Designed miniproteins, single chains. Designs and how they scored, part 49

Each design is a single chain, and the fold is of that chain. pLDDT is the mean over its residues in the fold that is shown.

## One batch from the design tools (miniprotein)

Design m1679
Fold by ESMFold2-Fast:
Structure m1679 (fold): chain A 99 residues (1-99)
Amino acid sequence: KVKEAEELIKKGKEKFKKGDYKEAIELYSKASELAKDEDKELQARSLINLSFALAEDGKLDEAKKYAQQSIDVALQIKDDITRSLLIMMASIALSYVDK
């Protein structure tokens, strides 16, 4: 499941880079579900990427919800550096939605 989630994130990033936001949303959503309860870092990263893709697709309310969820997941990460980095990225995603 974890390796499958990592592969979905890679595919999602390629779709996002090409402007295929709807496909990126689907891939990141699947990645976040596969990472759920398996890998909190990967789950938080998936939710952050999902939030950015939703914001680019104009789904601002959904983007905000997933950015907030990514903060909640990141707060559960034991490594201080990784937790701080993910909270920072999630906060950037949340700020991006508010504009």
Scores: mean pLDDT 84

Design m1680
Fold by ESMFold2-Fast:
Structure m1680 (fold): chain A 110 residues (1-110)
Amino acid sequence: MKEKLMREAVDALVAEDPAVLATAAYLHQLYEENERAKEKAKDTEEGQKEIQLLEGKETVYLPLYELARVAMELYPDATPDISAEDYDRSMALLGRAAGELGKRLRELKK
């Protein structure tokens, strides 16, 4: 059910603004870079502090990263090549969709 709602939300966003795909690709790339940075840093004390900082940042963006992951599963050929104007516009749309999806999931579960 949650995955189906996320896939429907991604398809609706792409239909409204195709730039959402490039923004999703960028967010997914950022998530993967953070995961690689954590793996690379784990063997040092300074690296452990860097991991804590990255995990703090990821917590704020988790709902956006989940939508970005679903978008990359549906549209794997999307590239992160996006202008600042298109990024700002599509990021606002993604943020609204994440908020609306959260409301719908809460209504379905009490």
Scores: mean pLDDT 73

Design m1681
Fold by ESMFold2-Fast:
Structure m1681 (fold): chain A 93 residues (1-93)
Amino acid sequence: AMKDKALEFTREALEEAIKASNSPELQEALRRVIEAVKDAPVEVRGLVYLAASAIINKDYEKAIAYLDQAISRATPELREALEEVKKAIEKES
């Protein structure tokens, strides 16, 4: 039950981050994270949730910090998606 709720909250935060962004590149990268995050460990899902929340608040410094932590712990597929999110944020800054 708790595992499923954590994934649901992470997915919802990612969807809100997509809505909050005006960058097509960032929106596409976030959509890829939604697909990859479902199979991620709970710790990595929590870090992705924090990164998405920071993006919603336009706190890109915190978003990059949480993305770096998630990337270091992620599977290869999720890591690639998270690295694309980081690149898109760096282009907006």
Scores: mean pLDDT 82

Design m1682
Fold by ESMFold2-Fast:
Structure m1682 (fold): chain A 135 residues (1-135)
Amino acid sequence: MEEAERLLKEMEELVQKIKESTDFNEIKNLARKLIDKLVELYEILKPHLSPEEIALFEDVLGALNAILQKNKTLAKMYLLRALSHAKKVFPEEEYKKLSELIQKAIEALDNGDYKTAIYYVAEAALLVARYMLEK
């Protein structure tokens, strides 16, 4: 619990740095650090998560990793899967927030704006992580 709360705070700081950065190489390095923190949090939370919550967490991780690999098709697949799983696990208001972030990420990917896509997926990952920890 205490370690999970520390990881969430570190993730919040990384997402803020991604938002403020104008250097694509810095944004990619920050996103990789965010993935490392998400994986650490996932390992802590996994024994306490439902199969649907596990699937949602893995979809968001998969999306962020796919964007860093410049695989737009795979990234969009994971983002759409995340929406499907989120509908089953999130209350309506949290689902609406996640849906908006994912939609903005997909629009950014379609426009070739990988910097904006990384930011919106990072925000979506943070929202998922925060929700899973608060349960």
Scores: mean pLDDT 88

Design m1683
Fold by ESMFold2-Fast:
Structure m1683 (fold): chain A 73 residues (1-73)
Amino acid sequence: MSLEQEMEDGVLQVAVASLKTVASKMEDKEEALALIREMRARLETQAAKFNLPDDVVAEIRARLADIEAEVQA
């Protein structure tokens, strides 16, 4: 990856970790799911903009799917 791609991956990883912490503390599942959907949209936008490697995008998508599953459980 380029330095700019590595920096964006780092920013997205921190954002997803923060989302997991916030979503785990939310009592309203619908609000938590809405935040997850917004983060998924942001991932797709940033992945296209920075041409992030498919494996990096897949890892972040998997993390978001895990958070969504935990919220829905």
Scores: mean pLDDT 83

Design m1684
Fold by ESMFold2-Fast:
Structure m1684 (fold): chain A 77 residues (1-77)
Amino acid sequence: MSLVQQALKAIYEGDLEKFEELLKKMSEEEARELIDRLRAGALSFEKENILKALEILKKVHPELSEEIDEFEKELRA
């Protein structure tokens, strides 16, 4: 199972501590893939888990902040 798939599962389960540890091991490219897959599958996750995951994503990969802010705005609409 890829790091991206493991991270998505952690978000689904609400295990944000495991998500953060997995995210620290990810490249920028893998983190972008994670955001794209979360965006595509957003209806399959609890909204609160996605929002918490996006907050952690911005902390660990601040270079993705603009893309994450756009996704968060879409979720809060």
Scores: mean pLDDT 83

Design m1685
Fold by ESMFold2-Fast:
Structure m1685 (fold): chain A 80 residues (1-80)
Amino acid sequence: VLEELAERVRRALSEVPGLPEIVVDSVVQAVLSAPDLEAALRYAEAVLDNAVKEGVISEEIAREALEAVRRAVEETRRRL
């Protein structure tokens, strides 16, 4: 389940312009480390928030990335 979500998240984030691979990898690892789908979204949000604070990505890129993660979580939930 979480492996399927992680794969969907990786693909969705790869389509976000300006999102570095290191941030994508961090989000994917956070998702895989989560105990459930709700925690996976919170963990992804925390990684993206930290990337903005460190100046790695803009708030706009983080917002687009978070929307992509939310859609991946929703799609995974609909298939369970």
Scores: mean pLDDT 81

Design m1686
Fold by ESMFold2-Fast:
Structure m1686 (fold): chain A 63 residues (1-63)
Amino acid sequence: GREAARRAGEAEAAGDTAGALAGARQASKNGMSPEEVREEALAVPGVDEARAEGLGRAAQGLS
């Protein structure tokens, strides 16, 4: 869970949107809440609040 969310944030910071969305969804499948995915992504340097929120929404199955 947490490792997938961190990798999602790292992918987002690197500009890999597909990898970021896949990682966020995987973290959710592993039992992380959307808020937990958002918080882990926000902890990654280069991820701002809007990008972290986007990953949280992806974890909810929203696009």
Scores: mean pLDDT 78

Design m1687
Fold by ESMFold2-Fast:
Structure m1687 (fold): chain A 79 residues (1-79)
Amino acid sequence: SLSLQQQADLVVKEIAEVAKKLPKEVVFKLMKEALDETRARLARLRAEGRTSDEALAQLALEVGRKLLEKAKEELEKQK
């Protein structure tokens, strides 16, 4: 099984590979959406008192995976 660090490294690597195939404007849009979602979800975690390193790492990984999924969807639309 992959460690959390290995999972994060793979997601980042895949995002970088997909991003280089997308127009800069699309990449900017997806990054802004991911940052806006991170801000909203982080505010919710803070309000709920859920600020452990594990909770924050899980949030980062979930946002990263969602960004990758959306990037792959945008890549399919460019075909």
Scores: mean pLDDT 82

Design m1688
Fold by ESMFold2-Fast:
Structure m1688 (fold): chain A 64 residues (1-64)
Amino acid sequence: KDPNIEEIEVDGKKYYLDKRTLAYFESLELAERFLAHDTGVPVFPEAAERNMKEFGKEYVPPVP
């Protein structure tokens, strides 16, 4: 596992947290792609739970 990606569990479902941006992703592959390109929207700790709703399920980060 990438040291900047942490496996977390929300309501019984596993997500992968990018510790740099606090974005949640449903798959490790998606989290690694986001981290590698450093793209997508920046997230802040105070907005992480709102961003999880979008990023954790269906978020596909833009590729530059």
Scores: mean pLDDT 56

Design m1689
Fold by ESMFold2-Fast:
Structure m1689 (fold): chain A 95 residues (1-95)
Amino acid sequence: SISDLRKKILEIAERSSPGKRDLILAVYLLGLSIIQYRRGLITRSLLDMVREAFLEVAREQGLEDFAREVIKRLEAAKSDEEIQKIILEEVERIS
């Protein structure tokens, strides 16, 4: 469930260094924003701002290529369940 995913992501973020924590939370927020956008709950402009914020955080850490692949995977996902699986997998790779 989304609530179970959130609990797991916060657990991983809490035990991570500050820089990794920001990346972990940014991946989670981007994935959730894609779900919200597809459900008509947020505008394209808000989604684009979340995506850009993620890219900026990753770029400062030399991980821009990683971030672009994460965005590509999340945007290619066909369901909320697939997005949730990608979030967890990529967050575990950052950890």
Scores: mean pLDDT 89

Design m1690
Fold by ESMFold2-Fast:
Structure m1690 (fold): chain A 79 residues (1-79)
Amino acid sequence: SLPERAAEELEKLADESKNPKTRKVLRWGAELARRARDAYATAHVLEVASEKAKQLGDNETAERLRKLAEEVRAQAPPP
């Protein structure tokens, strides 16, 4: 599912991160992504995690999460 895929990607990025604050943000995002009920909620979690990563100076992780959020939104049914 999209929530599970997003959670797996967030956990992978957390394991690869050397910054403890970034790891906490990404693991928080993974937990919320697993609880997401639809593609819109999943994309929102990824967008929030991206913004938090950017605030911590991790622009590479922020960009990857933003792109993943766009992919998830593209798979959502029209509003």
Scores: mean pLDDT 81

Design m1691
Fold by ESMFold2-Fast:
Parts: structure tokens; sequence; C-alpha cells
Structure m1691 (fold): chain A 78 residues (1-78)
């Protein structure tokens, strides 16, 4: 939990600074850590943000993958 939240916050900061590649890496790490911890709601949020940042970076393949993983996490959160 704590490590996942730390990565998520670093992702937000990188995105605010316009460092899209760094934001992608941190959101991806945060999402994976949240999945491992069973926090599917937070994982869905991290994958959702990953999808947005990947789209802005022009990585439509990663954006689509992140969208699917966010949907999977939301399904598991119920």
Amino acid sequence: MKEAKEKYEKGEKAYEQGNLKEAIEYYKEAAELYIKAGDYHSAALAYGNLSIVAHEAGDEELAAEAREKAAEALRKAR
C-alpha cells in the first residue's frame, strides 16, 4: 500500500511537470503494486491515469492496454 501510493504520487507530480514518460512509468508501477496488494479500486485509478498519460504521449497501444486493465480492476473491486 504505502509503496504503491508513493509511486502514484510521483506519477501525479511527473505529469504536472509535463514529464509524460516518467509519469507513465510511475503510474504503471503504482497500478501493479496496487494489484499485488489486492487494492483493485486504487489500481483502476492508476491504470486510468496511465491510459490518459499514454494517450497524450502518443502511445495508443499502451493507452488501450491500460484502459482494459482499469476495467478488469474495477470488475474485481466489486
Scores: mean pLDDT 86

Design m1692
Fold by ESMFold2-Fast:
Structure m1692 (fold): chain A 99 residues (1-99)
Amino acid sequence: MVSDAEALAAAFGVPVVRLDAPAGTTTYEFEVNGKKYTVKVTVTADSARIEVYDEEGKLVNTVTLTGLAPGKQTPFAVPLLDEDGNPVAVLSGTVTPAP
């Protein structure tokens, strides 16, 4: 089955990184093309903030989702960009705000 995230990743020629974030702050780590990245997802009652850090701890990408429904699982798909603005992965999954 091709999801929107898989279609987007195929268009860029990059892998899909899947994560699901409950209410509060969750941190994920992954590697792509030999480089380590850290993803910090902060989910509130009506919004989610996705922050991507490189191996040196520098913030390289930020996505904010707004208008989320409390307690409802919301799907997302966002490209992860390197320091030159080139896509290296697609982050995909769900965020679930507090009820």
Scores: mean pLDDT 75

Design m1693
Fold by ESMFold2-Fast:
Structure m1693 (fold): chain A 70 residues (1-70)
Amino acid sequence: MREELKKRAEEVLKEAEELLKKETDRKKIMQLRNAINAAESALYLLEQGGPLERAKNLIDFAEKTIEQVK
């Protein structure tokens, strides 16, 4: 579970960074930055042994944000 969440967060972070490199729309850039921040926060929580529920919610938010930007 924790390891699965880490992989999801890393995948989301990588995808958001890739999308950010080619994005020129300011609104989408801000959304991608928010997704990156959420994924990074989730990874930090998972590394610190923090609440899995909070980490999952951050990952879910980041994944949803990326889907909206696509």
Scores: mean pLDDT 83

Design m1694
Fold by ESMFold2-Fast:
Structure m1694 (fold): chain A 64 residues (1-64)
Amino acid sequence: SPLDQARDALDNLINSMRTNKFSEQEQNDMAARFLAHLSTRLSPEQVAEVRRYLEEQLEKLRQS
């Protein structure tokens, strides 16, 4: 489903952030662009769901 594809893409994005040690500002910019791109394919409700998951993953990444 488009939502499953979005979650897979998000997991790849978070893995890229972890591997390349991007700054918090770069991570926030990448996250904003990712969500903006998803808004062209997903409903507002689905984008909100992915946003919540993304924010949780970013918090976990930053605690490492």
Scores: mean pLDDT 83

Design m1695
Fold by ESMFold2-Fast:
Order: sequence, then structure tokens, then C-alpha cells
Structure m1695 (fold): chain A 95 residues (1-95)
Amino acid sequence: MKIHNLMVAAMLHLVAASLDPTADREKLEEARSLIFKAGDAYDEGNYEEAIKLFEEAKKVLREMLETQDLSPEARAALEGALGIVEEMIKLLKEK
């Protein structure tokens, strides 16, 4: 999968989580903002900055999964977003 397609998939999972009242909307917007900034860095050819911003988004999503009393639906959506962010980091580090 190309990074752009993975970013779209991650964003769809974050939108799904945002519809659930158990998920912190400010933390979701923080993760979303970091993913957009990472995408901008990737488009500019700054792969090191893109990796750093995706790692920061990963940290936010992991913290939400560990600290928030999430519904099963919100948890599944955040786990999906986290997995996609981890895949993007892996792909960027391979080249």
C-alpha cells in the first residue's frame, strides 16, 4: 500500500472513533493533526520528519488505548488507526 492510501485509512478509523462519546475528541484531533503534518513532511520528501510525526501520533493513540475507558467500537477503531500508523512508519524506515 502507498503511504497516501494508508493515511486515508488511518483517518477513516479516527473519524469512526470520533463518533463514539467514550473517545477523547481533543486527543483524536491531536493524533489527526500529527498524521496530516506527517503527510505534509512526506510530500515534501522529508522522510525523517514524517517518521517522527507518525511516531508522535502512535504515542497519542497508544496512550488513549491504555488510559481511556473506551467502548469496544472506539477501541477497535483506535487499534485499527494505530496498526496503520505502525505500518506507515515501517514502510518509511525500509527506504
Scores: mean pLDDT 83

Design m1696
Fold by ESMFold2-Fast:
Structure m1696 (fold): chain A 83 residues (1-83)
Amino acid sequence: MEELEELKERLREMLENPEKASAREVLELAKRAAELGKNKDPSNPEEVEKLKEVGRLLVELGDKLSEEMQEELEKVAEEELKK
């Protein structure tokens, strides 16, 4: 699925340049990954494997983000979830 591959590429780019990543964009990618996870076809092992890799990349990105970026992500997430 092209959308899932694009998501993986964007996450890899952010892992290479975490200090240049936008907190808003990181949150949007996380939301997209969650949405794709809910819509996955369990009979498609390739899609399941790609979703697992996206999850791993998101965890790695969180570990690589600066304290300032992590704080910004938390604030943006709170704003988006409150609605």
Scores: mean pLDDT 70

Design m1697
Fold by ESMFold2-Fast:
Structure m1697 (fold): chain A 85 residues (1-85)
Amino acid sequence: ASDKEAEEFRELLQKFFENLDEVSKETRDEIGKLLEKLIENVPIAGEVIEKLRLNEPVSIEDIKEILDKEEETVKKLMELLKKAL
């Protein structure tokens, strides 16, 4: 993944956590399932996602690793995030 793709993923996921009340329950549940899949399949994903939820700095290289290992899941997640936000 590119730095631009990783930064877009970071920004969208951060906005999602900031705007949980503005997102429908169905969309939150779908996003939650995709995030769980990332956490199960990528060892660093849990820490990265938790840091983004807490609005803490995250390495762009760590985000790239998640994007590269779970490309299909990330693509689906990004599409849902863009639609919801």
Scores: mean pLDDT 84

Design m1698
Fold by ESMFold2-Fast:
Structure m1698 (fold): chain A 64 residues (1-64)
Amino acid sequence: SERDRVLAGLESLLEWVKSVYGPDHPYALGLEEVIRQLREGKLTPAEALSRVGELQLQWYEEQK
């Protein structure tokens, strides 16, 4: 399903974020929350991608 594909992509992104920023960083914690809400059906795949996009913009300059 679209949800399963988005979840797989976000889980891969989360592992990368944890490796760069650490598991307790706000970016990692925020991404885990989005993944949880998507799994629980509280967010649609589109809403989850929108939330992740906001997190990416917030932390992009510190990432590089």
Scores: mean pLDDT 82

Design m1699
Fold by ESMFold2-Fast:
Structure m1699 (fold): chain A 115 residues (1-115)
Amino acid sequence: AAAELLAAMAELTRLILDPSASAEELVAAVERLLEAFERLLETPEELSEDLLRAFIGTMVAAALRLLPVDPRRTVELLRRVLELLRRAEELGLAVPEEDRRTLEALLAEAERAAA
């Protein structure tokens, strides 16, 4: 449900803005957000363009926070995001090209840092 996604995004945003939040807390919140998004793909009509863009923006912010601390885990999470976005496109949802390019650029940087 959209409410579950919104709650997961709010919690992850709170952790991103908290300088005392650990990488493990951020990863756990990202995993909850990814689970909520995957569940929402079962009812794609509930996923508005604004909600999809908010989800992507939250994931970009999380990746930027995690990349300098744990680039390997950042790679894993970004690959999962891109896979879910490909599934969303297969369901007929429009993923903005600029947002996809931002995620792909972050993945490339994370892969470089993880090597």
Scores: mean pLDDT 87

Design m1700
Fold by ESMFold2-Fast:
Structure m1700 (fold): chain A 68 residues (1-68)
Amino acid sequence: ADLPPATLTMTLTNPKTGETKTRTVQAASVDEARALAEIWAGISKPDGVTVEYTVTDAERTETGTITP
């Protein structure tokens, strides 16, 4: 692959229940990891869940927050 593999860590917060869940997934690249975070945010959008994500590869760390 032309891009290095990346690890995606997401914290999902449900504002109605106060629950937080952390998920860690392996991705083929940082771009794929970012796309996965957007997909998870889209799935969780009807529940008003906020997704905080961290994407880490061998070269860098990227963080972001996706709100509903």
Scores: mean pLDDT 77

Design m1701
Fold by ESMFold2-Fast:
Structure m1701 (fold): chain A 81 residues (1-81)
Amino acid sequence: SAADERRTLGFLERFTAHALRELEAITDPEERVRFAKRLIEVLEERRAEAERTISDPEVLARILGVLDRAEAAAREAIAAA
């Protein structure tokens, strides 16, 4: 349903916000890089699932935008190490 798809968007917004706060809290550069790499793997899995399951193109575009911004932040953390 449309409500279930918007609930998925809300969950992913909260999940990515929490994951990025955890990433920022890691002070060891090697641990931060390991966390960021694992986060990218999780984000790619969630992207693939969203592309298979979300039928509303506007909701899908918003989910992909949330995931893309989180992946960009994780990649910046790797590049800064």
Scores: mean pLDDT 89

Design m1702
Fold by ESMFold2-Fast:
Structure m1702 (fold): chain A 89 residues (1-89)
Amino acid sequence: MKSRVVVIDGKIVVEENVTPSEITATSILSTADDSRLLVYVKEGDKVTIIEVPPDASDDQILSTIEELLKKGYLTEDEAKKIKEAILKS
């Protein structure tokens, strides 16, 4: 089963199958301080981290969200929520 964390502008918006220690003790939150969008996915022993820098355009972030949705790393509802958060800023 895959574990997921999504952070937008330093705020956690998605948490799935993660322990508090994975959220608080990892580089996830530290990396999120330097990123507009951070997506953490863990599948067994494989960890995938996808970062969008703070100087990235809204179009670049939206493109990244669409790629993540296509890969099954985000649900349609999660992608919509993330897009709304980015476009509101």
Scores: mean pLDDT 70

Design m1703
Fold by ESMFold2-Fast:
Structure m1703 (fold): chain A 77 residues (1-77)
Amino acid sequence: SAAEEAYEAGLAAREQGRLREAAEHYLRAIDLDPRFARAVGELLEVIGELRAEGDTELADELARRLAPVVEAQYPAR
């Protein structure tokens, strides 16, 4: 599926150390399939890696973009 393709692209980008690109692919996978728990988990790990590398502004931006998806998914389902 398109969501799985986006998820795989995210994994490939992360393996190459392209954390911003990986995060965008994971967000795309979640947008296409909000029930894609694996993409949410991988995005949370990327956010953690960005914070560890000192890219706190990007990590905070990604966390804000993810927050409404998690809220809609877990408390409203």
Scores: mean pLDDT 81

Design m1704
Fold by ESMFold2-Fast:
Parts: structure tokens; C-alpha cells; sequence
Structure m1704 (fold): chain A 74 residues (1-74)
């Protein structure tokens, strides 16, 4: 996988956690996954900020999941 696809997969997994367990659980999952994958703190912070914006609205969360799944499938 490319770094972009790895980031997209981490976001997908975290958004699915947010849907089941809430936004803070999803955010913790995202941070842990990106840290384990060796991404720089600046990238982790950027994606965490985007995650919080996406997770605030159920329609935005669902749309973003579909777009990210297409990115990983490409």
C-alpha cells in the first residue's frame, strides 16, 4: 500500500470505531494506528483534526467512508 492508502485505511477503521463506540474512541484508534505505522506527529495531528470535523456529522461520516473505501480499492 502507498502511505496515502495506509492513511485512508486508518481513517476508515477509526470512523467505523466512532460509529460503534463514539468519536473519542475512534480518535484514540486513529492516533494509535498512525503512531504504530510510523507517521510524523504533524501528519497524525492533521488527520486527527480532519477526523473530528468528519465525525461531527453522520452524513459527512458516511460519505467520507465511501470515498476512502474507493481510494483504498484503487
Amino acid sequence: MTDEQRQAQAMIDALEVARREGVEAGLAHLRARLTAAGFPQAVIDLLAAQFRRIARDEATLDRTLEELRRLVAA
Scores: mean pLDDT 82

Design m1705
Fold by ESMFold2-Fast:
Structure m1705 (fold): chain A 88 residues (1-88)
Amino acid sequence: MEEKKEQLKKLLEELKAVEPVLLAITDPGLLKDFFQHLAGVAELIGSEKLKALAQQMAALAAAGQLSRADIAAFFEQAKAILEEELAK
């Protein structure tokens, strides 16, 4: 009933708001849980690219291999994906 664009826009706003908070997190379990949750949200919205990216980040976090640079690169890629999907 609600347009997918509204959900994509809300997710983009949420990611922009959470980016500085998540960049301060060093706990692998919290990072894994965040990216697992985001993958589920992306699936619900129908963003397969964001889902795949979030699943990759969750796997890296679970392995203790996720760096701050990886998190920063994730947010750049995630914002680009959502902005592309919002473009008409």
Scores: mean pLDDT 81

Design m1706
Fold by ESMFold2-Fast:
Structure m1706 (fold): chain A 75 residues (1-75)
Amino acid sequence: SKEELIEQGNLLAARAAIAGAEGRAEEAYRDAKKSVELFKQAGEEELGKKSVEAAAKMAEDAGQREGARAIREAG
C-alpha cells in the first residue's frame, strides 16, 4: 500500500542518517537512494525530498561532510 511504501521510505531515510552520521557514506547513499525510490513509487516525491534532506542535516550536524553529500546526491 501507499502507507507501507511511505513507512519503509522513512525507515530507510533514518538508516541513511545513521550511516551518514557514522561516516559510512556508501551505505548512506544506498539507503537514501532506496528511500527516494520508495517515495516515488508511493507518489510522494516531495515527502521523500524532505525526508532525505532531514537525513543529510543529521549527518552534517554530526560533522560528516561526505555522509551528508552522499545522502543529498541520492535525492
Scores: mean pLDDT 88

Design m1707
Fold by ESMFold2-Fast:
Structure m1707 (fold): chain A 86 residues (1-86)
Amino acid sequence: SIKEFVDKLTKEDIQKTLATTKVGATAVNAAYNLLKNGKLNTKQLAHAVIFANGLGGGNATDEDFLNALGIVSKMSVDQIIKEGEN
């Protein structure tokens, strides 16, 4: 199930998914925590990578990915940052 998959996901697995972007620990932590808490699914994570690449012109930053996570999760950037700082 998706819950069992999320429970077994490591930050390393999230980082590998983001291999096409240049993201920092805050964005990786935010994505992991949102997935673990059921606030984000794997399809939304994939869409966030696509949106971040669009925002950053193919060189997505941590900020671009945090903005993309906000769009796909319908959360503010401040809420996404708070998830990544926890």
Scores: mean pLDDT 69

Design m1708
Fold by ESMFold2-Fast:
Structure m1708 (fold): chain A 65 residues (1-65)
Amino acid sequence: ALSAELRAAVDALFDRYRAALARLWREDEQRFWEVFETLFTIETGRPLSPEERAAARAWLAERLR
């Protein structure tokens, strides 16, 4: 499960950039993470941790199938 902070950040980014992020997730997962990590850093003022990345990936894989 995502932490409340990570869930809020994921939800906020998908609310703003849904079409672009959903397309990247389907077509180019590597590029998705480059873009998502950059946007996360801009929004939160900190880098995405490896543990948060793994948790977010598992959560998105279940919901974006």
Scores: mean pLDDT 81

Design m1709
Fold by ESMFold2-Fast:
Structure m1709 (fold): chain A 86 residues (1-86)
Amino acid sequence: SAEAQALLDRANAIIKEIQALLSDQERMASLSPEQQEQVFQLAEQIQQLGIQMAQALAAGRLDEARALVAQMEELAKQMKAIVESA
């Protein structure tokens, strides 16, 4: 469905954005060890939520998939805030 595709597109955009942040070696190196650990932990949580979202879509659970994407967006926002604090 169009809605399922839109949710998948949103999730993929989030994953692409966090991968770009993690690939910025100079920016990552400017973070404290504690901030680096937090960023990697948030990235792992976002990836796990992405897997759960794909499973929810496969099961036709659009409301669950939408909630999972919203959680991914919130964690990505937290990750960006940590990176921007450096």
Scores: mean pLDDT 88

Design m1710
Fold by ESMFold2-Fast:
Structure m1710 (fold): chain A 65 residues (1-65)
Amino acid sequence: SREERIEKLAKEIVEKTGLSREQATNIARALIENSDPVVQEAAIAELVEAGLSREEAEELIEKYR
């Protein structure tokens, strides 16, 4: 389900970045539910700021979509 994908993506974000569960869930939800490229790019930028490379962030998103 969509909620299972959001939860799994959020969990990996926490494990890889150290962001809070709330922050990770908000990022995961934006990436999975929102088709707006501006929102998706902002969420990717937050992952990069939190310590992922852009390549790692994009690979992680593709895995859970």
Scores: mean pLDDT 83

Design m1711
Fold by ESMFold2-Fast:
Structure m1711 (fold): chain A 87 residues (1-87)
Amino acid sequence: MESKLVSQITGRAIASIGAEVQALLAARRDPARAPEVGAASARDMDEQARALEELGRRGSPEISEFARRMAESARRNAEAVRALAAA
């Protein structure tokens, strides 16, 4: 059971990184739309962070801590994308 939870948490974390990369590439292609694209991508990253927190509730304390750290990373990346969008 732990292996499935770890896999799901890892998948969500990878998806969050992918969303950040796509937001940066989209901003590079159309800088005029960067604020709007960045805000939308940051929202998606926050939603992934919530999904990570929910997955963490289903595991052992160690899995919960792993999920919490992944959620914090996703939220921090969302903040970075919002800052980029505001620039």
Scores: mean pLDDT 77

Design m1712
Fold by ESMFold2-Fast:
Structure m1712 (fold): chain A 85 residues (1-85)
Amino acid sequence: SRRALAERLREAVRQIEDSIKEFGMSEQEKATQYGVLNGLTRARLAGETDPDVLSQAASQGGREGRKQSYETMKREVERLLRELE
């Protein structure tokens, strides 16, 4: 459900932000993490459940995140979260 997907997305964002606070991350690492989360969430929202398809979406998302930026990917994830509410 969209509500379950929103909850999963919020939890994943919390885990990324906690890791940044505790261990730190480079801008590229942050961009990759948020990019992966964006790709996975979009695929799940489209109804994808196949692990191979989800893995590919995560990989594509991470690459896209690194090409863009942490700020852009974080904004996209925040936009998705609003759309799921």
Scores: mean pLDDT 87

Design m1713
Fold by ESMFold2-Fast:
Structure m1713 (fold): chain A 73 residues (1-73)
Amino acid sequence: SSDLDKQISELQRELERLEKELEEKMKEFKRISSDPNATNQEIMNATIELLRLVGEIVDVRLQIRALEKQKAA
């Protein structure tokens, strides 16, 4: 339905936004992890942020897949 298509499109835009954010955070992580003056806390915080973003991306992808299956049925 057009309603499901709207929901899928909105989630796809959310996914694109999260993937771009992950790309920027990965660049930041590489910068921090290569800095000899970086603290263990800074490295840990950057790692936690990356894991959080990966989790959010997985959740959005699962939601898209569920809606696509509903549309195909």
Scores: mean pLDDT 88

